Designed miniproteins, single chains, continued (5). Designs and how they scored, part 58

Each design is a single chain, and the fold is of that chain. pLDDT is the mean over its residues in the fold that is shown.

## One batch from the design tools (miniprotein)

Design m17994
Fold by ESMFold2-Fast:
Structure m17994 (fold): chain A 72 residues (1-72)
Amino acid sequence: SLLDRLRTMEAFAERQRPLAPELAQRLLDAVRQAVDALQQGDDMQTTKYMMRAVGLAVDLELRTGEKFVLPA
């Protein structure tokens, strides 16, 4: 589910925090905003923050060398 993807990104950000604290915090903030929008039924804001979270996860992966994998 979309919520499971957001939780996976949150867990990834927390693991990467020691290596890239600024990027990890930005990812956590984007995930939180996506979850809040999802719970409010705001599809546009959910999509916006989800896309931002994905972009930040890619940036964090490139910074730390650890792969981000979405759940099946």
Scores: mean pLDDT 80

Design m17995
Fold by ESMFold2-Fast:
Structure m17995 (fold): chain A 104 residues (1-104)
Amino acid sequence: EKAKEIVDKAVKELINLLEQDLSTEQLYEEAYRIFKKFLDELKKLGLTPEEIRDYVVKIATRILIETYIIGEKKGLSDEEIDARIQAVTEALNDALEEKLKEME
């Protein structure tokens, strides 16, 4: 499944990003780039806006779990983990909104 490969690739890139010692600003910027590429690849498959939203929900769940697990593994505080979750979530939402506007 080509869409599943695109999801798995984006998740792998985000996990690698989350293991790095980045500021929340750097994490947002790099996550935004990953999500923008992810959404571009889904659009190129001919997916509808509704189908793209469904895949965004699926990746969001996986990424929230991974952000928490990696943050705990790195010994980050609850405050730092929450800030990283917010940065990644904002990056995903911003990338999605931009892509959906382009598809109107």
Scores: mean pLDDT 86

Design m17996
Fold by ESMFold2-Fast:
Structure m17996 (fold): chain A 87 residues (1-87)
Amino acid sequence: SAEVERRRALLREAVERHAASESNPSVRAYLEAIAAALRGEAADDIVERLGLTGGRAAVVRLTVELTQNLTPETEERLRREAEELAA
């Protein structure tokens, strides 16, 4: 729904804001990867393009799966998280 996309955008903006203020290049790249996943980029493409491995690759894949399979319950959780991060 448009509301789910709006809340996903708020979470993405919060992650992008954190990435912009991050001084550690590796952490910044990881946050940028999460933001790309929230923008709807395919997980495998992000992982390959940024050379992610291990736990970081797993988190990016999980983020894509969760955002693609949003239910009313996960939408409510995402709304709360987006509000907390955007505050």
Scores: mean pLDDT 70

Design m17997
Fold by ESMFold2-Fast:
Structure m17997 (fold): chain A 60 residues (1-60)
Amino acid sequence: SKETEERILEAYRERGLRPGLFRELAEEFGVSEETVRRIVLEHEVEEGIELIKRGVEKVM
């Protein structure tokens, strides 16, 4: 659902990218690891495109 996607993205932003994160989020939110990867990567791609358009470095 939309709400689950938002919660996954919030947890990803809070914890930051690290080994095992996608598996951890998949187990926590009751979705597949593939679903988590897709949601996060789609968001990161969109964010990366926006940052390129703005000419600003991504804040850690």
Scores: mean pLDDT 70

Design m17998
Fold by ESMFold2-Fast:
Order: sequence, then structure tokens, then C-alpha cells
Structure m17998 (fold): chain A 81 residues (1-81)
Amino acid sequence: MEEAAKLAREAARKAGVSDWGADMIGQATLAGVEAVKEGFDPEEVARAAHEMARNAVRYSGGTDEQADLAAEAARKVVEKA
């Protein structure tokens, strides 16, 4: 759980996302993993995490490429929950 959020944050930071955006992505990833474990549809939760990660990057001034990389990382972590 903690490791999944940490890996998502590190991936976002390496892609050039701001510290704030990376933290938001980590929190969204944790919430997504918890939702999947509680019985929510992994595909729907992963899609929500993907959109939130993209929005976090864009809001912090990142590029579309950085947004796509961060969103994909968050989605993969949630899908493996």
C-alpha cells in the first residue's frame, strides 16, 4: 500500500511533475487501491485514478506527455491492487 503510493510519486517526479502534483497522484493511487480492495470495479477505479493524475499534472503546469506517463503509472498500480 505505502510502497504503491511511493512508487507512483517517484515515477511522477522523474517525469518532471511538481512535488504537489506527485503527492496528489500518490494520494489518488492509494485511494484507488483501497476502493478496489473494498469491492469497487478495478477498471472504473483505474480510469478515475488515470483522469485525476492527468488533471494534477496539467494543473501544476506539466506537459501532456508528463500527464500521460503519470496517469498510466497510477492506472497500472490500481489495476494490480
Scores: mean pLDDT 73

Design m17999
Fold by ESMFold2-Fast:
Structure m17999 (fold): chain A 70 residues (1-70)
Amino acid sequence: MIEEKLEELRKAILEVLRTETDPQARRDAISRLVVKTANEIIKEHPLTQDEIDALNRRIAEAVREAEAEA
């Protein structure tokens, strides 16, 4: 479940990077996607602080992978 949401996040960020030309709108869209994905995962799964920290690292990895692929 979490892996699926992170893969969806990566694909959504990649789509933003390929379609949005305004740098500010691009940053804002990516920020919103990250927050939405983190909130959805936390809402569906009870997480400890250590697990939240791990999730944040995995989200950052998904962002980097999307940027590398774009």
Scores: mean pLDDT 80

Design m18000
Fold by ESMFold2-Fast:
Structure m18000 (fold): chain A 63 residues (1-63)
Amino acid sequence: GSHRVIVDGEPDVDDSPAVRRAQEFFGLPADGVLGPSLRAAILAYQKALGLPEDGVLDDEAWK
């Protein structure tokens, strides 16, 4: 399900669909695996929005 994506180096959610959604949003290969490229993209996105750089993106953050 589309929940939050946690990028602390270990998936904590029904992450395959949520991770793929995040990968598609950032233009990365949608393989459903949390890698360093996706972690970096999420942190950079949070920084650009002025959000805490905690590596957690809720479904609402994509809208």
Scores: mean pLDDT 63

Design m18001
Fold by ESMFold2-Fast:
Structure m18001 (fold): chain A 79 residues (1-79)
Amino acid sequence: GAALVARLEALLARAEATTDPEEAARLAIEAARLLLEDPDADLNRAIAVALQGIAAELEGDVELAIRALREALALARAL
């Protein structure tokens, strides 16, 4: 729904503004958590976003975290 999309857009904007890969990764993990709370969300794809967020944290990769967030937002917009 619109509320989930708005929350994910806010998380993506914060991730794009940060230079801290740990913060970006935590925002991606939070996006996956929000998707997993929505009963209409594709569970397998939401889990994939969570795993990408965890990988971004382990690798210190801001771009991977932002990619995971963009995927989460695309999933929310498809709901």
Scores: mean pLDDT 84

Design m18002
Fold by ESMFold2-Fast:
Structure m18002 (fold): chain A 61 residues (1-61)
Amino acid sequence: MSPLEQALQELVARITTADLEEVIAIAREMAAEYRAQGKEAVAALLDRIADWLERELARAR
């Protein structure tokens, strides 16, 4: 499994019962974890996903 596939699978597992605000927080936490491991491309993608979700949440309000 690629690092990206692994990160996405982990994100899905963590968000099984989370609301959108919790999903955003989880994605940002995972981005920080992957960045600390030197996996910057994966971390950047997770931050981009969190940014997109924040914009969708703002539209829903």
Scores: mean pLDDT 76

Design m18003
Fold by ESMFold2-Fast:
Structure m18003 (fold): chain A 118 residues (1-118)
Amino acid sequence: SVADRAAAVIEEVAERLRERIREALKKHNVPEEVIEEVLETAELMARQITARVRALIAAGASPEDILAELERLVAALRDEIVGLLKEHGASPELIEEVERLIEEEARRLAERLAAILS
């Protein structure tokens, strides 16, 4: 189904984003406990995004509405991850790197979802 294809793409992109964030955090010598907290938060929020997109598809929402909601959910994920990193004293350089990773993966997700929903 369209919903299953959308979910699979979200899960693939989310896993790649988590791996890229893990690499960035390790490179900047972030403690393992903080890395685990950040990645667990990202996984939980990715599951929420998948559930919300599935619900919108089931409700017959337009591709435009689904993509707009995705943008809002990705912004919330970015804010949560950045907030955690700031709380744990992350450098501005690390925060900018993580924000770039989120933006890049979000762009790829939006492009792939637009193709599935068309």
Scores: mean pLDDT 91

Design m18004
Fold by ESMFold2-Fast:
Structure m18004 (fold): chain A 84 residues (1-84)
Amino acid sequence: MELVEKIKELREKALELLRSHGLTDEQAARVLTLVLIGKEDEAYRFLVEEAGLTEEQSRAVLDEVRKIADEINKLEEELRKKTK
């Protein structure tokens, strides 16, 4: 599987997970972006305060999104190394 295609699939998986908890496309994209750049505390606060999830739901969703984001970041690093 091409790295670019794998990254795209993981991103869509994270967005679909967030949408399944009642987030809009814009809210899901914001949460994923915050997790990808390491602002996990801001992502948690957004889920609880603006997306209306419970603390338990927010922690569970954030843990799953973080796992996906960690894999995306690893694949992005590998893609960068191939351009050297």
Scores: mean pLDDT 82

Design m18005
Fold by ESMFold2-Fast:
Structure m18005 (fold): chain A 82 residues (1-82)
Amino acid sequence: MEKEIEELIKKAIEALSLPYEEFTRVMDEIFKKIKELANGNKELAKKYIEKVLDAVRKHETDINKLLIAETYAKLVLKEIEK
């Protein structure tokens, strides 16, 4: 796993302790940064997004936070299609 993605995974895990509004903002920022790091490579972006989602699923049991993370991941994947 690339160092940049490891840092983003760490930030995602740290954000799990935040209230819903702040958690949502951090997840949006993380997935947008993954899009920029992937530089138009959709498969790479998807792999990195799935690594972050896997980390969130492993450390979080709050279904609302899990749904937020998955929703914002899908929004960024849709943005990549433009």
Scores: mean pLDDT 80

Design m18006
Fold by ESMFold2-Fast:
Structure m18006 (fold): chain A 99 residues (1-99)
Amino acid sequence: MTVHLLTAASTTELIAQFQALLAEKGLTFTGGEFEAPALDSTGALVVGIFNAVDAAGNLHVIVGVAETRPGHRATVRLTGVWVDADGRPVAEVEVEVSA
């Protein structure tokens, strides 16, 4: 498993860097975004579901969780499981983003 650290000032910048990371792995981003932020006592939590396809056209689904706290650097942790056409896990990915 390869961990990538990305630095992003916004959700838009983060998704652009994530698309670039997927391209490095031979995957093409096809859709998905972070859900509306939910605030709790520790800050904003944002959940996103992202879709990508490989060169053969198999769908890969990635779930990301982002935590942003007022007065702190934004930290985004992206974890996901690539699933093939039969729904079997093919690979796991972790990406941590810090501003």
Scores: mean pLDDT 54

Design m18007
Fold by ESMFold2-Fast:
Structure m18007 (fold): chain A 81 residues (1-81)
Amino acid sequence: KPIPALTVEQARAVYRETARRLSEWLKERGLPPVPVPAEDATPLEIRDTIVKHIDSLGDEEVKRLYIEIFRELAEKAVAEA
């Protein structure tokens, strides 16, 4: 199912929360967390930070987890709106 269309504010919040949850999972396993996005970062800049970090780890499980967390948060954001 395609990810529902998000507002810019919703997208920013969803990407920030995705990075936070992914960083918690990584820290629990002794892996480096996703770098904290800049305060004024756009949704695309936050996404690029996450993707670049995942690619640097080379772990398919981390990539799948990222996609799953993002999808769940995006669907929840639209449902709560």
Scores: mean pLDDT 79

Design m18008
Fold by ESMFold2-Fast:
Structure m18008 (fold): chain A 95 residues (1-95)
Amino acid sequence: SPELQKVVEETEKVLEEIDKLIDEIKEKAKNSKDETVKTQLLRTAGQFSFDLSVIRSLLDQAREQQDLDLARETLEYAKEVLEKLKKQKKIIDSL
């Protein structure tokens, strides 16, 4: 449906933003001279990478099944993950 396609495209944009923020955290980890900080940053990046993989799996399922309700729920989940990541990134950037 056109609405399903729109939700999928909006979700893909959210996933691109999440992926970019994860890469920025990984870059900060590479540049860290503190092994404890580096480990914590990589764990954070790993956790959000896992969330990203779950969202992609749900989006693929919604697309395959033409499930608009699942697609909408997946978009909401993706937006929540992005907002959580943005807040975490602000804390990381203040260090």
Scores: mean pLDDT 90

Design m18009
Fold by ESMFold2-Fast:
Order: structure tokens, then sequence, then C-alpha cells
Structure m18009 (fold): chain A 72 residues (1-72)
């Protein structure tokens, strides 16, 4: 399931985010996980799933932004 894969990536991202020690590490993690979510969205033809993955990507980038600002 694309959504199960996307949710696993979000959980993995949050675990890695908790371990990050610098803004640069958070930026690298964010690029990696956002790219993987975009790939899942690109492989589906279901517009509902594409919208749900976009919402996950927005949440992921928002959480990263808050953490980057805290570490700067």
Amino acid sequence: SPMAEADRLIDEFREELAKAKSAEEVEELTRKYDARLRQIAAQTEDPHVQTLILARRLALNGEAFVEIRRLE
C-alpha cells in the first residue's frame, strides 16, 4: 500500500529527526525523506492517495522547519 509505505517513512523520519544534532543534518534528512515520498506519489494514479501524500510531505517539511530553527 502506498499509504502504508508513506506512513512508515514518516515514522522513520521522526526517529531520525530526534537523533539529528545540527540544522545541516535535519536539512539532509528532510531532502531524503521528501524525495522518497514524492517518488511514492509519482508511482500512483489515485488522486486521493496523491493528496494524502502531499499532506504528509507538508507535515514533514513543517516539523523539519521547526527543528532547524531550534538548532540554529
Scores: mean pLDDT 88

Design m18010
Fold by ESMFold2-Fast:
Structure m18010 (fold): chain A 77 residues (1-77)
Amino acid sequence: SFEEEVELAIRHLEELKAWIEKTLPPEYAAKINALIDRTIAELRAALAAGDRERFEAIARKFVEELTALMDEYRASQ
């Protein structure tokens, strides 16, 4: 179901957040965790609205923004 898909996505984001907090320097962990927290809130709003198109757009935007932050982190090394 749509609810199960959204709940699974949120669980994966919570697991990613825990890994980021243990693995990355605090300044990059803070940036990525802010993105994760915002994305979780947006996913919950999309679920409440029953808006699958919005859910898919949020997922695409998250991957794009996460990739940009990880590229920024790698370039700073």
Scores: mean pLDDT 88

Design m18011
Fold by ESMFold2-Fast:
Structure m18011 (fold): chain A 62 residues (1-62)
Amino acid sequence: DKVDEVQKKLAEIVEELYKKGLTDIEEGQKIMARKLLEYLGIEVPEDASVDEMAEKISEYIR
């Protein structure tokens, strides 16, 4: 299940960010989305917005 894979990877990324003590929520969201898409093998431009990355994730799980 693609949704299950995405959720498992998100949990791993969130745990990594928590261990790093990241306090910037916006930067955390960008790192999370970027790492998730890299894991899924989806190429993302370096200048991609959080909204663009979220859309690609949504497309992947549909």
Scores: mean pLDDT 75

Design m18012
Fold by ESMFold2-Fast:
Structure m18012 (fold): chain A 98 residues (1-98)
Amino acid sequence: ERWLEHFRELGLPEEYIAEVERILKEHENMKKTFEKEKPKARAALDEILATVDDPEQQETLRRIGEEVFEALKLIIDAITKIDLEHVARRAGVELPPP
């Protein structure tokens, strides 16, 4: 939303607007796929952790697993930002404020 509004306000040609809309839709689809598959990955992790005899080690490994899931989400966001920044750079315009 903010990216599309920003680029429209700057008067970018419709071809760039269409590219931005496609990038944003791909990002939304990636996030939906991640959220759909995350419970399965977490369940598989829990089965592996159940084989660990030390409760303190089990908790540490569970925490690392959650950090990995958060890192994957950040990677998806970073890919989208890179793609949108490429459009802005090609068009010679500023990025929207954070």
Scores: mean pLDDT 81

Design m18013
Fold by ESMFold2-Fast:
Structure m18013 (fold): chain A 114 residues (1-114)
Amino acid sequence: SMKEEIDKLLEKAKEYVERAKKLDPSIAPIAEEAIKKLEEGLKSEDFREMARLAREAAALAFEGADIALSRNTPAARQAAQELLKAATLAIEAARLASEAAGRTPGTLPPPPDI
């Protein structure tokens, strides 16, 4: 199902954020916020809410990557790479959730102006 596909992307994004947190403790607070958003997305049954939470998680992951890249260590550079992978997966989850929201009865887009 679309929910199962989105959940797999959110879980994988969470794994990458957790790896980044372990590699660079300085990004732990922002990583924990991103993990919370991903976990809220996993618990949601509303595709619009999942899309919003996934976008928020991606934004936090990008901010965390920027912080990590300001550090002059190989571990911090690896943490940034893991966060960018997480952001990419979260963006894909948001895209799928947005598409699913548009196809759900009661959340259909307005008819095209023909």
Scores: mean pLDDT 85

Design m18014
Fold by ESMFold2-Fast:
Structure m18014 (fold): chain A 84 residues (1-84)
Amino acid sequence: MARELVEEVTKELEELSFSDRALAIMKAAAKAVGDPKAREIGIELGRKRFEAARNPQVLKELMLSGPASELVARYLKEAIEEVK
């Protein structure tokens, strides 16, 4: 379920360095912006990338705030895999 994926992705992100977290969030934002169903949240994620990298709970709240939570969590999981 979307919540479980969001929890998993948030935990994986917390294991990364600040710079790798910010890069993963930016890569995920780019993927989301390319998807019409997730574009709005992708733009917001890109704007808040450093804030979310400093505090992954901000990212978790952002992902859970809308209908695109599963899509954004999936893009983040892909981005984390690319960065590690």
Scores: mean pLDDT 79

Design m18015
Fold by ESMFold2-Fast:
Structure m18015 (fold): chain A 81 residues (1-81)
Amino acid sequence: SKKEFIENLLDALLKDNKNQKIKFTPEAREALIERIVEESKDKDTIWEIYQVLVRELDRVYLVAGNKKTITKEDVEEAKKL
């Protein structure tokens, strides 16, 4: 499903980001996945879904700045950008 694809892709990108040592709480991960699903509801291609995911993840990193842990509150704040 689209949600499973988003979950797997996000987890792969988070693992690949070894140099930043930033961790997501389980609640932050779920909130971000729900946001990406909502924002990609009108997107049918893997490539378009990937672009939405990267954009939403970038917004979360912008809000988090130099934090070592990203929380659900950081994801909620990123939605306002």
Scores: mean pLDDT 82

Design m18016
Fold by ESMFold2-Fast:
Structure m18016 (fold): chain A 59 residues (1-59)
Amino acid sequence: DALAEQVAEEIRAAGGKPEAAGLVLQRNRERLTPQQMSEAAARGTGAESGGTVAPPEAA
């Protein structure tokens, strides 16, 4: 989605640091869905994957 990509670009512009990513995501948290947040975080932090971040399954 365009929204997730836009937020990812903001994270990159801030340097792609986890701290900057958290601040950017928190600011846009009101507009972003959980799925979009996951995509924006993966793209913004530069996770060499090209997809979504898989959460750890503990059951």
Scores: mean pLDDT 69

Design m18017
Fold by ESMFold2-Fast:
Structure m18017 (fold): chain A 94 residues (1-94)
Amino acid sequence: MAEELRQRAEELIEKAREAVKNGDVDKAYQLAKEIATVAKELARLGDYDSALQAAEAIRDIALEVMKRGDYEKAKELLGLASEIEHLARQARAA
């Protein structure tokens, strides 16, 4: 399961990067939210390194979304990245 989730996160990250390149902010935002869901599950399973990597990808997407003028979506994505980082730190401490 964790390996399948890791692979899914990588696929979603590549799709989100492509959406950003194509200027599709809405698609990049939706994909980033899917990445966040997978990252939270990875953190709960103890794969905090993969969860942190996904959080970094979400932050990169948020910055590109912000560059394109969608500050509200960017703010939400930055919040999701911070939440994942918090969950990953809790999983590492447990």
Scores: mean pLDDT 84

Design m18018
Fold by ESMFold2-Fast:
Structure m18018 (fold): chain A 62 residues (1-62)
Amino acid sequence: SEEKRAELLKEIGRLVSRIMEQAPPEVAQEALDIASKAMQSTDLDEIEEHLERLRRLLAEVE
């Protein structure tokens, strides 16, 4: 659904912001690239996979 997609994209934005605060530029760029792919997708499963990738990336810099 459009509502569920919007909710997932908001969470992606939150994770990217947290990564940007802590990560070196190369990791920050990786997070932005993942977010860009998620924003271009209409497949909820694909967006959820990108969200999981961002969660793993954040765990590496915390």
Scores: mean pLDDT 84

Design m18019
Fold by ESMFold2-Fast:
Structure m18019 (fold): chain A 87 residues (1-87)
Amino acid sequence: KEQIEKLEKLLKMLEELLEELKKKKFSNQELADKVIELGKKYGLEEEGEVLAKRILSSKPDLEEYIELIEAQIEHLKKAIEELKKKE
């Protein structure tokens, strides 16, 4: 149960991040700051900090990052569905 709840929070965090990314272009620093903010909002402070550090070290292209987030959202949706089927 806790694993599914954590994945659902992560999914909501990434969906909100994707909507923000569609509204404006972010610098890598702005993106890192937004991820930390969303991590705190969803009770994923540690995960948000880790992701922000990765953004600052890798400096991803924004368009590529949007595609990665979209793929991650679809992957999380499938993972949540599979875990719910096993309950």
Scores: mean pLDDT 80

Design m18020
Fold by ESMFold2-Fast:
Structure m18020 (fold): chain A 70 residues (1-70)
Amino acid sequence: SEKEEILKYGEKFIEDIKRMTKNDPEFAKELIEEAKKVLEEALTLSPEQARDKFNEFYKKAIEKIKEKNK
């Protein structure tokens, strides 16, 4: 189902965030909690809209990670 596709994409996305933040547990928790909220919203959207929302948050997460590593 479309929801299963969104869930799989969201799970992969959360795993990617965990991998990128493995050396900062508190920062990882913050980003994962934000990612969970994005996933909850995405489940109310179409798959296309859900992917756009995940991509937008991913860009934001990458920027935060870069700022942390400066």
Scores: mean pLDDT 78

Design m18021
Fold by ESMFold2-Fast:
Structure m18021 (fold): chain A 77 residues (1-77)
Amino acid sequence: SKEEFVKRIEEQLKEAREMAKSLPEDVKAKVEAEIEDIKEIVRKALSLDPNSKEAAILLTSAAIRAVGVLTQLELEK
C-alpha cells in the first residue's frame, strides 16, 4: 500500500540518521540535507491524488534516494 511504502521510506531515513550519528559533522549535515530533500518529495507526492501516476513517480524517486543515502553511508564506514 501507499502507507506501507511511505513508512518504509521513513524507516530508511531514520536508519540513515542513526548511521550518521557517529560520523563527522560535515557528513551528518549532508545526510540531514538529503533527508530533508527526500521528505519534501514525499510531502509533494502526498499532496497529489493518491491514484495519480505523478504521485507514484515521486514516491519511487524518494525511495531510490533513500536507498542511495544508506548506500553512501555504508561507503563512509
Scores: mean pLDDT 83

Design m18022
Fold by ESMFold2-Fast:
Structure m18022 (fold): chain A 94 residues (1-94)
Amino acid sequence: DIEEKVKEIERETREAAEELRREGRPAEAEIVELIGKAEAYRVQKKYDEAIKYAEKALELAKRVGASQEAINGAEVALLVAELDKENRTPEDLL
């Protein structure tokens, strides 16, 4: 299940990034690739890596003045990775 989910995320990410590059939007393609990496790590329960890539996506999105949709996508990826980490590390809540 996890390996299959990772492959699906990688496929969807690649297709979305390729379409954005075809439209002349390479910075947004890179943002989508970083979000895809964050999601792939998150489903593998590698939350620190997921947070790292989501933070990179958000930093890039804000730096290049990406669309609000791209910024929102990066913010959501960061939020879900952080929430998943908290739910999986009960010791952090004590």
Scores: mean pLDDT 83

Design m18023
Fold by ESMFold2-Fast:
Structure m18023 (fold): chain A 91 residues (1-91)
Amino acid sequence: MSKRELAEKYLLYAKAANSLGLPQQAIEYAEKAIELDPSLRAEADLVRAEAYIQLGKYEEAIKYARRAAELGEGELKEKALELEKKAKELL
């Protein structure tokens, strides 16, 4: 398995962890994805932002959502901006 394939697998596990209400695991998998392939940072930061909202860490959620919006394009950027707005409303 290539580093890219392994990184994409960790990103999928991170997204699944958020869906299962396991935000700490989502953050850990997202971090591993970035270590293996930094080009996945925008998607991984979006996952981290969602996880931090689940943890009630809204300042961290804003930070990662903002970075995901800066690095991402199209639908990813739109989702990141919505998460930033949601986290700000929960502060």
Scores: mean pLDDT 89

Design m18024
Fold by ESMFold2-Fast:
Structure m18024 (fold): chain A 85 residues (1-85)
Amino acid sequence: MEEFVEQMKKELDEAINDDLETAKKKMREVAEKGFELGIPADVFGELFDYAIKKAAEQGKKELVDYIIGLRGDFLRRWREREAAA
């Protein structure tokens, strides 16, 4: 788990340093991968909080707004999946 979290943080850092369109795409790919692997909601939230903080530090307001929305959507999907199972 710890090594996986560190790898995802690295992928998020690389995505944030890319252009806005590529960053959004890579953020979604990281989110989809985490969701498919069944990462706990708390860990998932921590990864996205990390990404939001990093994007905010770089003044990327549009990316911050996107990540906040993506975080909310995936946490909702994760909880709905658990409730349906």
Scores: mean pLDDT 78

Design m18025
Fold by ESMFold2-Fast:
Order: C-alpha cells, then structure tokens, then sequence
Structure m18025 (fold): chain A 80 residues (1-80)
C-alpha cells in the first residue's frame, strides 16, 4: 500500500542519516544521547501512527512524521 511504502521510506531515510552520524562518532556520551533521541523519535512516530490509524488521514499523518524526522535530524546534528 502506498502510504505504508511512503512511511517506510521516511523511516529508512532517518535511519540512514542516524547511521552515518553514529559511524562518524566513537564518543560514548554522544552515542548515548543519539540513542535517547532515537527512542524519542520512535515513540513520537508510533503516537502519530496510532492517531492516523484512528482518523484515517494518512496524508496528514505522513506530513507530521516527515516534520518530526526533520526535527530529529537537526537534534542529532547538534549532539554530534
């Protein structure tokens, strides 16, 4: 289904970005902060998915997830 495919693409793009930052850093403190940010991202995405499943508005849900991905990427850059 196209919405599930689009959601997976957003998740994959974020995970690739995070992986590149993790590969560049060997600082345990930075890695711990990145893990905490990833946990927050996962929790927020799951919250939006649950709301979207209930509302049926996948277009709006996907835009919210994209916005959260951008915010998460910015936070990860600041930490690294």
Amino acid sequence: MSYKEKLQKIIDEYQKFLGEIVEKTKDPEVLKKLAELNKEWVEKVNEIIEETQKSGDWEKGLEKIKEEAEKAKEKAKEVA
Scores: mean pLDDT 81

Design m18026
Fold by ESMFold2-Fast:
Structure m18026 (fold): chain A 72 residues (1-72)
Amino acid sequence: MAEEVRRELEELREELEKLEGNTRETALRLTGLAIRVIGLLLELERVGGPRELIEEAEELLKRVLEKIKKLL
């Protein structure tokens, strides 16, 4: 579980880093990414996952939301 979640977080982080520009496509992809991170957070809390993974997911969500704010 924890290793799988860590890998998913790494993949999501890489997707965030590859997203560039100030376009509608970027905004939609960032929104989708935020939803995926929220889903992961809910799952981690449901199963009582490691605090460090929950914190990493929360930090990633914060970064995604900050990028969305810059597009608005």
Scores: mean pLDDT 79

Design m18027
Fold by ESMFold2-Fast:
Structure m18027 (fold): chain A 62 residues (1-62)
Amino acid sequence: SAAAAQEAEAELVAKVKQDPNMSDKEIEKMATELAEKYGLSETQRQFVLASAITVKRQLLNE
C-alpha cells in the first residue's frame, strides 16, 4: 500500500540521517529488508531506495 511505502521510506531515511556514511550496498540491503517487512512491490522498493540515496547524497554535498 502507499501508506506502507511511506512508512518504509521514513524508516530508511531516518537511518541514513543517523549514519550518512552508510554504504549504498547497506542502504540497498535495508530497502530490501523493509520491502519484505512491509510487503512492498519492486517499484515501491526502488522508490524507497532512491529516496534514501538522494538524502545520503544531499547530506554528503552531492
Scores: mean pLDDT 84

Design m18028
Fold by ESMFold2-Fast:
Structure m18028 (fold): chain A 99 residues (1-99)
Amino acid sequence: SLVAAIGAAVAAALREVGEEIRRAAEAAGKPELARRAYEELAALADRAAAATSEEEVLAIIREATKAIIEFADAIGLPAARAAGLILRIVAAAEDARLA
């Protein structure tokens, strides 16, 4: 279904973003932040993959946006980098809808 395709695309993007934030946190000498970022984004990815409505996917994207901003701030990532990570998730949802 279209919802399943969007959920799967968002889940994949969330896992990639979680891995990038994990690596950035490790590089910053913050291993506990790396673990938390990876686990929280992975949990959101699992929820996106299981989503049964576009409304559920949008709620997950909103939660992911908040988490990414908070982790980026805690790590000291530039605002532009955080925005780019968020846009990748949104773009994944849009590309899946248009396919």
Scores: mean pLDDT 90

